# Designed miniproteins, single chains, part 62

Each design is a single chain, and the fold is of that chain. pLDDT is the mean over its residues in the fold that is shown.

## One batch from the design tools (miniprotein)

Design m2285
Fold by ESMFold2-Fast:
Structure m2285 (fold): chain A 61 residues (1-61)
Amino acid sequence: SRVQEVADRTFELVGEGLRRGVISPEEAERFILRVGEAVEADDLEELEKVLKEVEERLRRG
């Protein structure tokens, strides 16, 4: 599903941010929690918002 595709991409980018030191472990935990809650709610808009926030964090550092 689109929800699962966006969630999987967000998890991939959070992992990349952790490896690069751009995202802290605490920030990663918060992103993962938000993704999980949005998946359970079938909230594609929130998932796309979280994805955009993670992409911005990777772009800045």
Scores: mean pLDDT 86

Design m2286
Fold by ESMFold2-Fast:
Structure m2286 (fold): chain A 64 residues (1-64)
Amino acid sequence: ELEKLTEEISKKLQKEKKLTEGVDEELLKEAEKNIPGAVEYLKDNYGLSKLLLEALLLDYEEKK
């Protein structure tokens, strides 16, 4: 396709879905419920992983 914008948006959407699929669905929902944007923050800065997401939730629970 010649529309680079469409390709870039599609790639972003696919990446977001792929990262979500690799993580426990319950854990992902818990993080988004308690810390909106936590998933995006981890993806942008560290890469989304189960360990990092669990650590973030644990820290949040401790401080709340």
Scores: mean pLDDT 60

Design m2287
Fold by ESMFold2-Fast:
Structure m2287 (fold): chain A 64 residues (1-64)
Amino acid sequence: SDIAEAEEALKNGDYKKAIDLALHAYRRGLREGSEEASRAFDLLKETLQKLSKESPDQPDPPGV
């Protein structure tokens, strides 16, 4: 499924693919009125949050 593929991409650090797949799943879920829209939205939020944290401007993690 699109959600499973997005989760796999996120696990592999492929944030662009995870975002694209999550958006696809989200749009499909909205069209079908399924709970997949909610799941895909949560996954998209997590992916964007992780991407934001990996910005060069973020504080160094403790112990670097």
Scores: mean pLDDT 72

Design m2288
Fold by ESMFold2-Fast:
Structure m2288 (fold): chain A 81 residues (1-81)
Amino acid sequence: SLEELLKELEELRERLRELAEEAEKAGNKEAARELEEALGIAEIYVGLSKVLGGPDEELLKKAIELLKEAIARGEAALAAA
């Protein structure tokens, strides 16, 4: 459902913020930057969803997929350090 997509999006945004802070504290500035950039791009998709007359499921799914991929890459980068 749309409500489930919005909840998943919120949970992923929080996880990515935590991971970006962890990367910054670990001194992995490149991983932190990549995570912050992915969050910014996801926020653009979410914003476009709202401007187009309400939550657009396809734009929210794109944001979710982007955040999942960024989190996976960030976790891999931190594990490799």
Scores: mean pLDDT 81

Design m2289
Fold by ESMFold2-Fast:
Order: C-alpha cells, then sequence, then structure tokens
Structure m2289 (fold): chain A 78 residues (1-78)
C-alpha cells in the first residue's frame, strides 16, 4: 500500500498549499498509517503533519508530532 500512502501524502501537500490545514492534517495522518514500512515517507508525513497543526494554532499537537519525527529520525540513524 506504499503507492496509496504516497498519493495521500501528495494530496496532503496540495491541501496544505491551498490553506486547507485541517484536511492536510487528516491526509498526512492517513499516509503515516499506510506507510508502515517506509520510514522516510513516515518521517516526511510526520513533519508536515506538525506544520499543519502549527498553522491551526494547535502548538501541543504540533510539538507531539515533532517529537515523534525526532524519535523516528534517531531510528533511521541506526
Amino acid sequence: MLEEAIRLFDEGMKAYKQGKYEEAARLFDESIRLARDDLELRLQALINLAYAYEKLGKDEEAERYYQEAEELQQQLAS
């Protein structure tokens, strides 16, 4: 389902560019769930999900997703 995860990520980026941050967040979250085996895609989606929550003024949610991205980045460094 990697192809589906990539499609959802691309749709999320398009929604983000259009200022549809709530829709972008949902699409990035779906992409993360389907991109289980693609750690790089999951990392990119987590970072963009955090950006979407920042735009929504949800700083606590954004911080949580940045933390998840940092933890995944450390796993990739090993």
Scores: mean pLDDT 84

Design m2290
Fold by ESMFold2-Fast:
Structure m2290 (fold): chain A 68 residues (1-68)
Amino acid sequence: MFAELSPRAQRIAEAAARVIAEKGREATLRDIAEEAGVSQATVSRLIRRHFRSIDEAALAVAIHRLEA
């Protein structure tokens, strides 16, 4: 669940949500890495570990905002 993510994973999920909101389908792992302040490889590893896709990461952030 989103509430169990590390601070770094949560930061990356929030960056993914912002980038997807701005760029839609043109959002890239590089854009998310730049927004989160991490390497593209770090974004890729954390997405694979915690989510099936970037879209699931963005949804987790949206749900967290509604529950918080």
Scores: mean pLDDT 65

Design m2291
Fold by ESMFold2-Fast:
Formats: sequence, structure tokens, C-alpha cells
Structure m2291 (fold): chain A 80 residues (1-80)
Amino acid sequence: SDIDELLERLKKQLELLVQQMVADGVPLEEIEAFLEQYQQAIIAQIHAEYPDLSEAEKQRVEDELKAHVAALLAQAKAQL
């Protein structure tokens, strides 16, 4: 589905961005703030672009994105 393809692209993009930030020595606080802002922006964009999604699908998308962001933050903390 379009939403699953979008999520896959966004998750991969976010992974690469976090890896680059860690490699560049970006402070954990800045990585955390970036992830929080990015998560909020993507959730808002998905709700706006895919208003036809069921509440269950919207919740699934939010839960999957939040879980991925949490995992990336944990990985960043382990690297710093």
C-alpha cells in the first residue's frame, strides 16, 4: 500500500540521518530533539495526506513510527 511504502522510505531515511548525526558527533540532546520534531511532522503529514485511513490504521502507523524512533534513539545513546 502507499502508506506502507511511505513508512518504509521514511524509516530508512531516518535511520541514515541518525547514523550520520552520530558519526558527525551531534550531541544526543540535538538528535533527540530532531527525532521528536520529525516524528510529529510525519504523523501530521500522514493524517493530512491519508484522511481515508481507518482509526486502527492511523494508530498502527503512529505506533510503528514511535517504536522505530524509540529504537533509533536507544541506538544513538549506545553509540555516544
Scores: mean pLDDT 82

Design m2292
Fold by ESMFold2-Fast:
Structure m2292 (fold): chain A 67 residues (1-67)
Amino acid sequence: REAELAREAIELAALSEESRALALALLDAGASVEEVVAALAEINEDDALAFELSYAVEVAIARSRER
């Protein structure tokens, strides 16, 4: 589920082509969200922040479905 939320976050964040390709490749390899954020920060800090914030939004949406 965490990997699914991370993939949704990639779509929401509207990352650059390079950042999107890297993030998807890392998630396909089983990387954690923290590892993806760290890798994105090496190439584009704004994309890393956008991904992290988008992931937080997806997590909040998923949690709001439970009462």
Scores: mean pLDDT 79

Design m2293
Fold by ESMFold2-Fast:
Structure m2293 (fold): chain A 55 residues (1-55)
Amino acid sequence: MDEISEERRREALEYMEKNPELKKISQEIAEKLREIGDSLDEGLKKGDLSLIPSA
């Protein structure tokens, strides 16, 4: 029921804020994606793929 979807969204946000482990994992993933993005951008600008870390 779509009428409940906004209520469920609020409950999900509250539940994630109550679960610090889920929030921590989400932040770690976001940080790693940002670092990968920065490394790719530097590699593309210099034209050297060797500057992009594989890990």
Scores: mean pLDDT 68

Design m2294
Fold by ESMFold2-Fast:
Structure m2294 (fold): chain A 103 residues (1-103)
Amino acid sequence: MTIEPIKFKSKEEALKAIEELVRRLVELAAVDRAAAVHELARIAQLVDEALKKFDKEEAIEILKYTIELLRKAAEEIRDVDPEVAALVEQLAAELEDRLKELE
């Protein structure tokens, strides 16, 4: 599947897009593992693009919020698909390492 770039103009718009992708990730984890993994890749791409576009302070806020959303999603997914939950936790850990580099 081709990962489509998500366009955003502001930090608020980027955060809203992340919330929507995480919501879809949780819904898809129960019905389509491949689609859930694809949404996880889209979240990773959106965060990477946001970190290139925004300043350090905004990037830190985006990382902190995304990590919190991903950890909550992993808890919800764990009983449905523990393999997808592990991939979500892996992305959260990778983003936490990126956060440490900025702080």
Scores: mean pLDDT 82

Design m2295
Fold by ESMFold2-Fast:
Structure m2295 (fold): chain A 72 residues (1-72)
Amino acid sequence: SKKELKEKLLEKIGEILRLIGEIIDLEREIRRAEERGDEERVRELREELKRLREELKKKLEEAKKISEEIDK
């Protein structure tokens, strides 16, 4: 039903918002590590950021599919 799809979409939006928060925090941590010249930490954090961005992309694609199903 459309109601179940809307509830699922709201849950996905919550997951997306949490993940965006994690990305913002990680970008700040990268900036601090760069300011310290901690090249090893910057590399580690950039790999984590890459993983989180890919996860965000997948969740956005999932939310889009749910939204498209609601509009049908």
Scores: mean pLDDT 87

Design m2296
Fold by ESMFold2-Fast:
Structure m2296 (fold): chain A 71 residues (1-71)
Amino acid sequence: SLKERVEEIAQLVIKEADEAIKTEPKEVAIEGFEYAIPVLEKLLKEVPEELHGPLEEAIEYLKKKIEELKK
């Protein structure tokens, strides 16, 4: 279902973000997250409102990690 696919995308984004933080230089992780956020925001505009939750959580997670990595 579309719901399951959206949830899978959101979970994959968070998993890959955690991996990038552990394996990549901070600057590379930040660049990747800053690139991913607009892509996810575009996806939000294309899915029903009831499916926004997981994607919004993934976007906020990336934003939080960018802020943490810049400190």
Scores: mean pLDDT 87

Design m2297
Fold by ESMFold2-Fast:
Structure m2297 (fold): chain A 70 residues (1-70)
Amino acid sequence: MVEGLTEEQLIELLKELGVPEAKAREMLADPELTRRWLEERGLKELAEILARQARAIQQGRAASAEVRAL
């Protein structure tokens, strides 16, 4: 099954990695920031995974903004 982290789950995971909550929320808004921050710490595999999750969350928000045309 395709499994995605929720926004809160991603924030919680970033906090476990030592990211402050405010920075974790900023990283959700910028998946490239998430990738770079983790890559700088040698967590390249995790950086790719978490950046993709952040993008999926943002794309889900964009899709949710679509309204039914009446």
Scores: mean pLDDT 69

Design m2298
Fold by ESMFold2-Fast:
Structure m2298 (fold): chain A 55 residues (1-55)
Amino acid sequence: MPSWEEFKALLTEILGLPVEEAERRVREEIERTGDPNLAAALRSLVDSKRAHAAA
């Protein structure tokens, strides 16, 4: 995602999803984009979301 608007929309979408759906969405986006910086950011976001939601 080279667009900041697209990136922010993606982050908002992922943050609004349950952790399982967020993981699936992030995996799909990483496979699609091939951008290692975006991949790292999305993985970090999911890890943070999972940690916050974990029992």
Scores: mean pLDDT 74

Design m2299
Fold by ESMFold2-Fast:
Structure m2299 (fold): chain A 80 residues (1-80)
Amino acid sequence: EQPELSEEEREILEEIQKLLTELGDKINEMIDEGKSKEEIRKEAEPILEKIKELSKLLPEPIKELVLNQVQNVKDVIDKI
């Protein structure tokens, strides 16, 4: 039983989606450039932290889904 997202919550979710897309593109670009896992992790960290911070403003279960996406990205980087 999720409440409808407010206008502010929708804007936050849109920002998170844009950040996730940007992060995915940057990771793929860095892999193509031959960057190390350590370098990719350092570049990804500030974006992941921003997404995590924004997720605190969202209702459940959307907040949990966003945090799961953050963890999935970390797991992908760790497997490089």
Scores: mean pLDDT 81

Design m2300
Fold by ESMFold2-Fast:
Structure m2300 (fold): chain A 74 residues (1-74)
Amino acid sequence: KEEVLKKVIEAETLASLARMAAYLTGDEEVKKLADKATEAANEAKKAFEEGDYEKAKELAEKAIELAEEALKKA
């Protein structure tokens, strides 16, 4: 549970940073990746709150990957 929560928090944090990078750069591709990362992070949090830790972990990892891709492009 705690390990999954840590990944959900990491996903939310990185998605926020990706959105900030999109805002500062004005890059449309960075924005699309940041938006997808934010959606995945929101879904991960919802799954965690519902007790679906497996789904929460998968969605959090997906959000982290998308956010990292956005930050790499920024």
Scores: mean pLDDT 85

Design m2301
Fold by ESMFold2-Fast:
Order: C-alpha cells, then structure tokens, then sequence
Structure m2301 (fold): chain A 102 residues (1-102)
C-alpha cells in the first residue's frame, strides 16, 4: 500500500525532527543554567540571573515535550520579544507572562 509507505516515511521524519529538537533544547537548557550560575558568582544584576534561569526552564520543558502547545507559545513569546527588544530580560519576562496565563 503506497499510502501506508508514505505515512511511515512521514512518521519517521517527524520522529527524527522531534529527537533533534529535544537534543538542541537540552543543550540550550544546560547552557543557560551554566550562564545563570556564572552570573550569580560574578554578582551580575539578579534580573539577568533570573532571565537565564527562566530561559533554562523553558528549554528544559521543550526538551521533555517539544510539541506541547503551552511550551511552543512560551517559546514564540521569547523569540518575538527578543527580536523586538534585543533584551534577554524582556524576553524572559514575556515567557513568564505566558506561563502565568496558561
């Protein structure tokens, strides 16, 4: 059955894409956790430390369930606000606002 073969190939591609997304999200989460710890040690503004922690938590959530509509909405808020403001603090605040609304 040609349709079954097409469906199987599409499912394989979707699964591979999900696995790649999870791996990238885990790496980004670890990076933001390390940045938060370094910023905390260096006595950086607590808002910057909190921003790194919020972003780390977002990527940890995406690593666990990259297809969760809530986490996708939080991610879209992060990207949109960061591109608009070029501020990680503003982007993290946008993430927190979406999390509180859902």
Amino acid sequence: NIMDKVDQNLLKLAKENIEQTKKLAKELAKGFRELAEQARRDGVDPRVVEAYEILAELYEKLAENPLDPKYIRMYNAFVSEFLKTNSLVAAAEAVKKVEEEL
Scores: mean pLDDT 84

Design m2302
Fold by ESMFold2-Fast:
Structure m2302 (fold): chain A 89 residues (1-89)
Amino acid sequence: MLATLLVLDSLGNTGVATLEVSDEGVKIISESGGKAAISALRNLVETEGKALAQELRKMRPGDVLRYTVYDKYLNKEVELTLRVTAIEE
């Protein structure tokens, strides 16, 4: 399963990512946009990838997920909003 996300942080940084969702977790296969938003998403995938995979399997286009995540690029905690824009098998 592939999920395309609009990624927004609480500081106004934005990005777009396509994730491969499998039984092993989540892998970022394409990314564009702000380094800060994508850095926060990378840390979420590393720390909570299996939980994120389970949530994404329940999601549909238009759905939103929210996480508090540490952003290594900004060296601070941010609130990350993930909006599902597309889902493909």
Scores: mean pLDDT 85

Design m2303
Fold by ESMFold2-Fast:
Structure m2303 (fold): chain A 67 residues (1-67)
Amino acid sequence: MEVKLTPEELERLREAGERIERGEVSEEEALEVFLEQAELVEPGEGVKRLLEKAKEAGDELAIKVVE
């Protein structure tokens, strides 16, 4: 099945996205934080699925902390 983000991850994604938009964090740094936390939830395929979902939904910055 498709992987869904947990409420905690959604909150972190939202915060990271806002930081990027406000220029507090670089896109690369936000992406690293997101990937690290995604790995904590589901290693391997989980991270890959989140990335693909992000690209399909957002295709902005591949995963701009995914929207």
Scores: mean pLDDT 54

Design m2304
Fold by ESMFold2-Fast:
Structure m2304 (fold): chain A 106 residues (1-106)
Amino acid sequence: DLKEKLEKAREYIKKKDYEEALKLLNEVYESPEASKEQKAEALVLMGEIFYDLKEYEEAEALYKKAIELDPNYAEAYEKLAEFLKSLKKYEEAEKYYKKAEELKKK
């Protein structure tokens, strides 16, 4: 069920229906049944929404919170790296891309 909520939230993000996406993502994040990976995924998707809304400080905080919650969630490092690259912070971005690649090899 939580997996279906995350998949549906991703569909809403693609349609730019951010209100519906955030509702589902908050339900996953607040669920006591959600794994650390599922909560980290919800935070990453929230970060993508705030990035699209040009709320960059909030987006960065959400990506960093996802990494803190699940240090093995490769997508969080990828999204933080993409974010840093968009700010032309190439050396910092490369560090997080390398971390994501290392985690994907496990």
Scores: mean pLDDT 88

Design m2305
Fold by ESMFold2-Fast:
Structure m2305 (fold): chain A 81 residues (1-81)
Amino acid sequence: AALDTIAQVAVRTARKLRELLTDEQFEKVMRIFAEAVRRIDAGADLDEVIEETRQKLKELGVPDEVIDIVVNALREIGRIR
């Protein structure tokens, strides 16, 4: 945690998601995650980005475990920024 960079959080998140998702689901989830990270970097409100990201993932029908992994990663990135 203390030495995590945004890149390290993203790599760790991608590894977890690859084990839980099909290739098509993984690509869609990673696009949503990457867009959320860009919005946080651009100064968007962290809680707003997290709630919008959660909604988009629910619409994809991915498991709650996947949503939790992505949301936790965004919270960690928000703490780094």
Scores: mean pLDDT 83

Design m2306
Fold by ESMFold2-Fast:
Structure m2306 (fold): chain A 62 residues (1-62)
Amino acid sequence: KVVLSENQQQILKILEKLAEERLSEEEVEKIRKYLYEGENVLSDDELAKLYDLIAEANAEFS
């Protein structure tokens, strides 16, 4: 677990909502394990999807 600022927590909530809307349940669970539990379960393709979602979440937060 990492300690997140309030802004980072809001961005992460937006990211989770976007992931649930756009990705399969399996992909969402892998992303959650990667972000919250630090498990290296993501493929390069799944990491690319995560980075795209982070960019969109930051844009929506701004």
Scores: mean pLDDT 74

Design m2307
Fold by ESMFold2-Fast:
Structure m2307 (fold): chain A 63 residues (1-63)
Amino acid sequence: AMAALEAAQAARESRLEERTNKLIEVDKFDKETARRIAEGAELRKQGVSVEEIRKRLNIELPE
């Protein structure tokens, strides 16, 4: 259980880091915004709709 969770977390973090760096280099987003977009892309891969991703990003914005 722990070993599987660590492997999954490492793989997820590697994908998020690569996407975040690409968003910074290509689209010139800041690191925090690029990270949120990368996390949204992972959610989309899990079948979450674009509208739901937008909702989650809005909830994470400062009040």
Scores: mean pLDDT 67

Design m2308
Fold by ESMFold2-Fast:
Structure m2308 (fold): chain A 50 residues (1-50)
Amino acid sequence: GYARFLEVLRALQAEGWALSDALSAELLARAAAGVSVDELLAWARRRLAA
């Protein structure tokens, strides 16, 4: 899960997003649960835009 977490985190940071500790923790938990990179990106972008 950690490699998917880092891939998504770096992609979001490259897009100019800053993640809270809470959002980062949930992103890591979802990545560890086996959620795909594409689904993690879509989920995180929705949370950041809201």
Scores: mean pLDDT 83

Design m2309
Fold by ESMFold2-Fast:
Parts: structure tokens; sequence; C-alpha cells
Structure m2309 (fold): chain A 73 residues (1-73)
């Protein structure tokens, strides 16, 4: 499902951020955002909340790395 694909991209994002691969992280963020935008009309509020929570957990754990990634977006 689109939800599972986005969750898999967020897991890859977490690993890229842990490795300090900011270019890979930027690419994964673009892919996850594009997939979320395409899937959003088909996602329930509960699914959107789950994805938002998963993204927030990655964001909180990797704030410094994400600031570097933001410069590439």
Amino acid sequence: SAKQEILALLEELRRALEAGDVEKAAELIRRADALFQEAAPSLSDEQKQELTQAAAEVGEAHRAELEQVAALL
C-alpha cells in the first residue's frame, strides 16, 4: 500500500540521516513527499496521523542533519 511504501521510505531516510548522507536524505524526502501527495486523497485520517507521527519521530531524532538537508531542497 502507499502507506507501507511511505513508511519504508521514512525508514530509509532514518538510515541515510544516521550515515550522514544528506544528498540521499534529500532524495528520499522528495520521493516520500511526492508519494504522500499522490496517495493523500485515498488515505484515512488515521493513516495520515500514523505517517505524520512516523515523520515527526525521524525529524526529532535527526534535527541537525535535516537542517543540512533543507538547504538541498
Scores: mean pLDDT 82

Design m2310
Fold by ESMFold2-Fast:
Structure m2310 (fold): chain A 110 residues (1-110)
Amino acid sequence: SVAERLLAELDRIHQETLERIEKAKTPDEVVDAVVEALHRIYALFQEHLPELTPEELRAVKAKFDEFMEELYKIVEEKATPEQVERVKKIMDKLKEAFDRAYAEAAARHA
């Protein structure tokens, strides 16, 4: 299913991002890895979220929220306040995109 492919892609982005963070030598490299991951997720959401049912969106949201919490914690520990604010703004935009897709899917399947 589209949801299964999206979950697999989120797992791949998660693993690749954590490996990149482990190899990072500077705070800037950690932030770059996180920001790149967030942009990759945003692209996937724009492409695939409109195709999902509300039940599938809930499964994707659970995994997304877990990944977001882990990345935010890493950024809070390793980045400057300005970098943390930048990452938070990108994360907020992704949450808005998810909430919109959920509302649209719920309306179609009501």
Scores: mean pLDDT 85

Design m2311
Fold by ESMFold2-Fast:
Structure m2311 (fold): chain A 105 residues (1-105)
Amino acid sequence: NWEEHFKLGMQAYKRGDLETALEHFRKAALQLAEEIKASEEIIEAIKNGDFLRALELIAEEIAKKNQLSPEQQEILRERLLSTDSDVEAAFLLVNLLVIELAEKS
């Protein structure tokens, strides 16, 4: 259940247990990506712990779906890829996947 992993990840993050937070966010992201039938490349990036690559791929799909201008696409990319933390990247990825799941409901 991705919701349980997200909750456990948030609890770990709030207490400064970044390793446990990252593992739970990875599990939540993987379950969400499979639920929304994300591309094999996105699923593989999550499995490999390459959250920045997964964010980049999700950002490209969001930009295409919403018909963003090239300028808007670059702003989105810069904002999402500005993090230098694996745990923050995984947290952002889970949030974007939740939004994608909600739009398909």
Scores: mean pLDDT 81

Design m2312
Fold by ESMFold2-Fast:
Structure m2312 (fold): chain A 65 residues (1-65)
Amino acid sequence: MKYALVIVTEDEEKAEEIAEEIRKKHPDAEIKVYRAKTLEEAEKLAKKLMEEEGYTVAVIDASLV
């Protein structure tokens, strides 16, 4: 199954830390990680990934973790 993770943050280091934690929990899953600065950008990207590429997408607001 194809997974995409979109992390909403301006902090690249925080995005990488969240991505690594999720990959450790799902070691057998193909997870592509994307960063967006705003929730609006993340929603637009998630829609494209789901509709055009067939990904199962999770959007994570880094301010909530």
Scores: mean pLDDT 77

Design m2313
Fold by ESMFold2-Fast:
Formats: structure tokens, C-alpha cells, sequence
Structure m2313 (fold): chain A 58 residues (1-58)
């Protein structure tokens, strides 16, 4: 959980810690912690696969 919070903070530094915690809790409750970790890994991937995932979430 702590590592997931840190990753989200780096992606959205303008969000408050409270907002980030709620976002992370919601994501984990809906998709599971493993799925959220895979998602974060994918969006940090500099490959075309990572690029395609980033384009989908925007």
C-alpha cells in the first residue's frame, strides 16, 4: 500500500495525501492490490505497450 501511494504521488503530485489515500483505497477495493501494482508498472513502462496504456487512461 505505501509503495502504491508513493507511485500515485509521483504521477499526481498536485493531489493531497488524503485524496491520494482515498484514490488508492478505492482502486484496491475495486481491482485488487496486485492489479493496481500491474497498472502502475504498465504506465511507468517506457515501451509502446506502456504508452498505449497511458493514452487509454487520459
Amino acid sequence: KEEILKEFKELEPDLSDEELELKVEKAISLAGEEEVKEYLKAIKDPSEDGQAIREKIL
Scores: mean pLDDT 66

Design m2314
Fold by ESMFold2-Fast:
Structure m2314 (fold): chain A 50 residues (1-50)
Amino acid sequence: MFRFTFKDKKTGKKVEIVGSGDISILKKKAAEKLGVSEENLELVDVTLVP
């Protein structure tokens, strides 16, 4: 599995989502956790979780 780090472009806040599958679904979860729009999120890091 991978750990995806998303960053809110407006505030600079980050959230981590661990998972596999569709990046669009992971991005939606990240947006919900930060309370921001998906459009404001960018993927800044992807790390393999052992």
Scores: mean pLDDT 80

Design m2315
Fold by ESMFold2-Fast:
Structure m2315 (fold): chain A 87 residues (1-87)
Amino acid sequence: MAAEEARKAGEAAEEGGRKGGAAEGAAAANEAALAAKTIEGQLAAGSAAMAAAMVGAAGKAAGEPAPKEEAAEAARKAGEGGAEGAE
């Protein structure tokens, strides 16, 4: 009975808050907000890394000795595409 367990956990959290755990509740909410921002940052970094890896692989296949600049260009383009799509 997941609903009953959730209610019981909520009651335990209220008991903790009543004993002066209000600061703990505020800290938990702040921690969750920071975690959400960190996940968004990791997703953006992952998208740029994937674009760079694809360009690097294509550059090697084409016989390019240093795909570093193309990888940076692909990462920039991926960032611009995301910003454009946000509109």
Scores: mean pLDDT 54

Design m2316
Fold by ESMFold2-Fast:
Structure m2316 (fold): chain A 74 residues (1-74)
Amino acid sequence: SEAEKLKEEAIRLLEEGLRLLAEGRVEEGLELIREAEELAKKFAEIASEEEVEEANRELSEIALAHREEVEAAL
């Protein structure tokens, strides 16, 4: 779907922007993050209730997995 493509592109740009920030390329990183934000807004406008729920589920699972890794390190 169009919403799914927007979600994928937004995540890709966000990850690339964060990578550039970590490398000290601040202006370039912030520009990509801004583009990701605009795509995320478009996703929210056209996404179905089901697509929004699936995206939230994916984010929750990622957050849970990250939390488990942190707890395992303690």
Scores: mean pLDDT 72

Design m2317
Fold by ESMFold2-Fast:
Structure m2317 (fold): chain A 99 residues (1-99)
Amino acid sequence: MKELEATLEPGQSVVVTAEKDGRVRVTLEKVAGGPATLILEVNGQRAELTLEPGERVELDFDLKKGEKVTFTVAPDSAPATLRVRVEGEGAEPRIEVKD
């Protein structure tokens, strides 16, 4: 298990990388700030997710070694303080924040 709390500006991303093949569970909790719109990208799929203050979402991904799940704060979103928790079953996930 790995956990990160970060304040993200529009255009900044949280990237979860699988260091091995396996299942990754990502829990996103919006701790502070106004409503945030996140762009989720994984394996060529794109989705939009809006989190209200205090809202928590759990997402499960089957990933191969080197595959990534990216959560980007939308350009028109408010800055968001997010608590990101990542659990791997075989996947050995790594979390990083990118500008």
Scores: mean pLDDT 82

Design m2318
Fold by ESMFold2-Fast:
Structure m2318 (fold): chain A 56 residues (1-56)
Amino acid sequence: MLSEEERKEALERVKEWIKENKLKNPEAALKFAEEQLNGGEVDLEKLLAMLGKLFS
């Protein structure tokens, strides 16, 4: 699990990853990512895989 600071940094990386991968609904994808990171039990690699699956 990420620390508070690492979670915020991970969210910034997620924002850039969403932008670079041209997800169909970037706002919904980012909100989903925020909720997963704040829910406390998703690592970044798994989160990115889920975003690609759900929003590609």
Scores: mean pLDDT 74

Design m2319
Fold by ESMFold2-Fast:
Structure m2319 (fold): chain A 64 residues (1-64)
Amino acid sequence: SLLPTPEQVKADLLLMLGSLYLKQGKVEEARKYFEEAASLLTPEEAERVRKWMDEKIEEVKKKQ
């Protein structure tokens, strides 16, 4: 496999942090990390991340 770029590594870490905050119910913190991650990715990858983020946030809201 090819080595990831520094931007891809940062995006992965930001997605991990966002997921951890989302598990804690900290939706606004999670959103900030997901948006930062999306800003480091290609437009297609960013769209995928935003769709995933919206889905996960709605799942958390439904479980309240």
Scores: mean pLDDT 79

Design m2320
Fold by ESMFold2-Fast:
Structure m2320 (fold): chain A 100 residues (1-100)
Amino acid sequence: METENEKRAVELLIEGDEALKKGKYEEAVKLYTEAIKLAPKSPIAGLAYHNLGEALEKLGKYEEAAEAYRKAAELFKSFGNEKAAEEAEKKAKEAEEKLK
């Protein structure tokens, strides 16, 4: 719905994915967080929260990762993507299990 902000959010999501692949986990977190700020209640934000969770897990920030995955699941459910929501909920639970 915010086409200009969504376009920039997509660019940031792609940059974050490249940073994640290169092991630049802190940079990936910053890029995904910026994408979320530009399009916070969008399918793009759902993907950005999911990938943010993965980057946070790589940094050992399991509590923050679980929160990011839960926010991704809420967004995916709100857009009717039940499969992505189930996957994100599973990732949140797995991250929470690391805190035990």
Scores: mean pLDDT 86

Design m2321
Fold by ESMFold2-Fast:
Structure m2321 (fold): chain A 83 residues (1-83)
Amino acid sequence: EEELIEEAIRLLEEALRAAAEGDLERAAELAREAAEVLSKVKGYEEEAKLAERAAEILENAETEEDVGAAELALAVVLVLLKK
């Protein structure tokens, strides 16, 4: 179970890096993978949902504000997993 949390952290950090580099397709894929991993861990349903929502925002991003919202959501999930 802790291994799944570590995997999710790695995927979220990679997603944030991809988003910062402007690779929104890769960022969305990584965020979805993180959400799927987190969905397998009891007690992380809200974190999984936030990661999934971030992926949806990245997939449908029309503005820089959309990308910023997704990045914030991913950062919040990452903070919750590390603390």
Scores: mean pLDDT 83

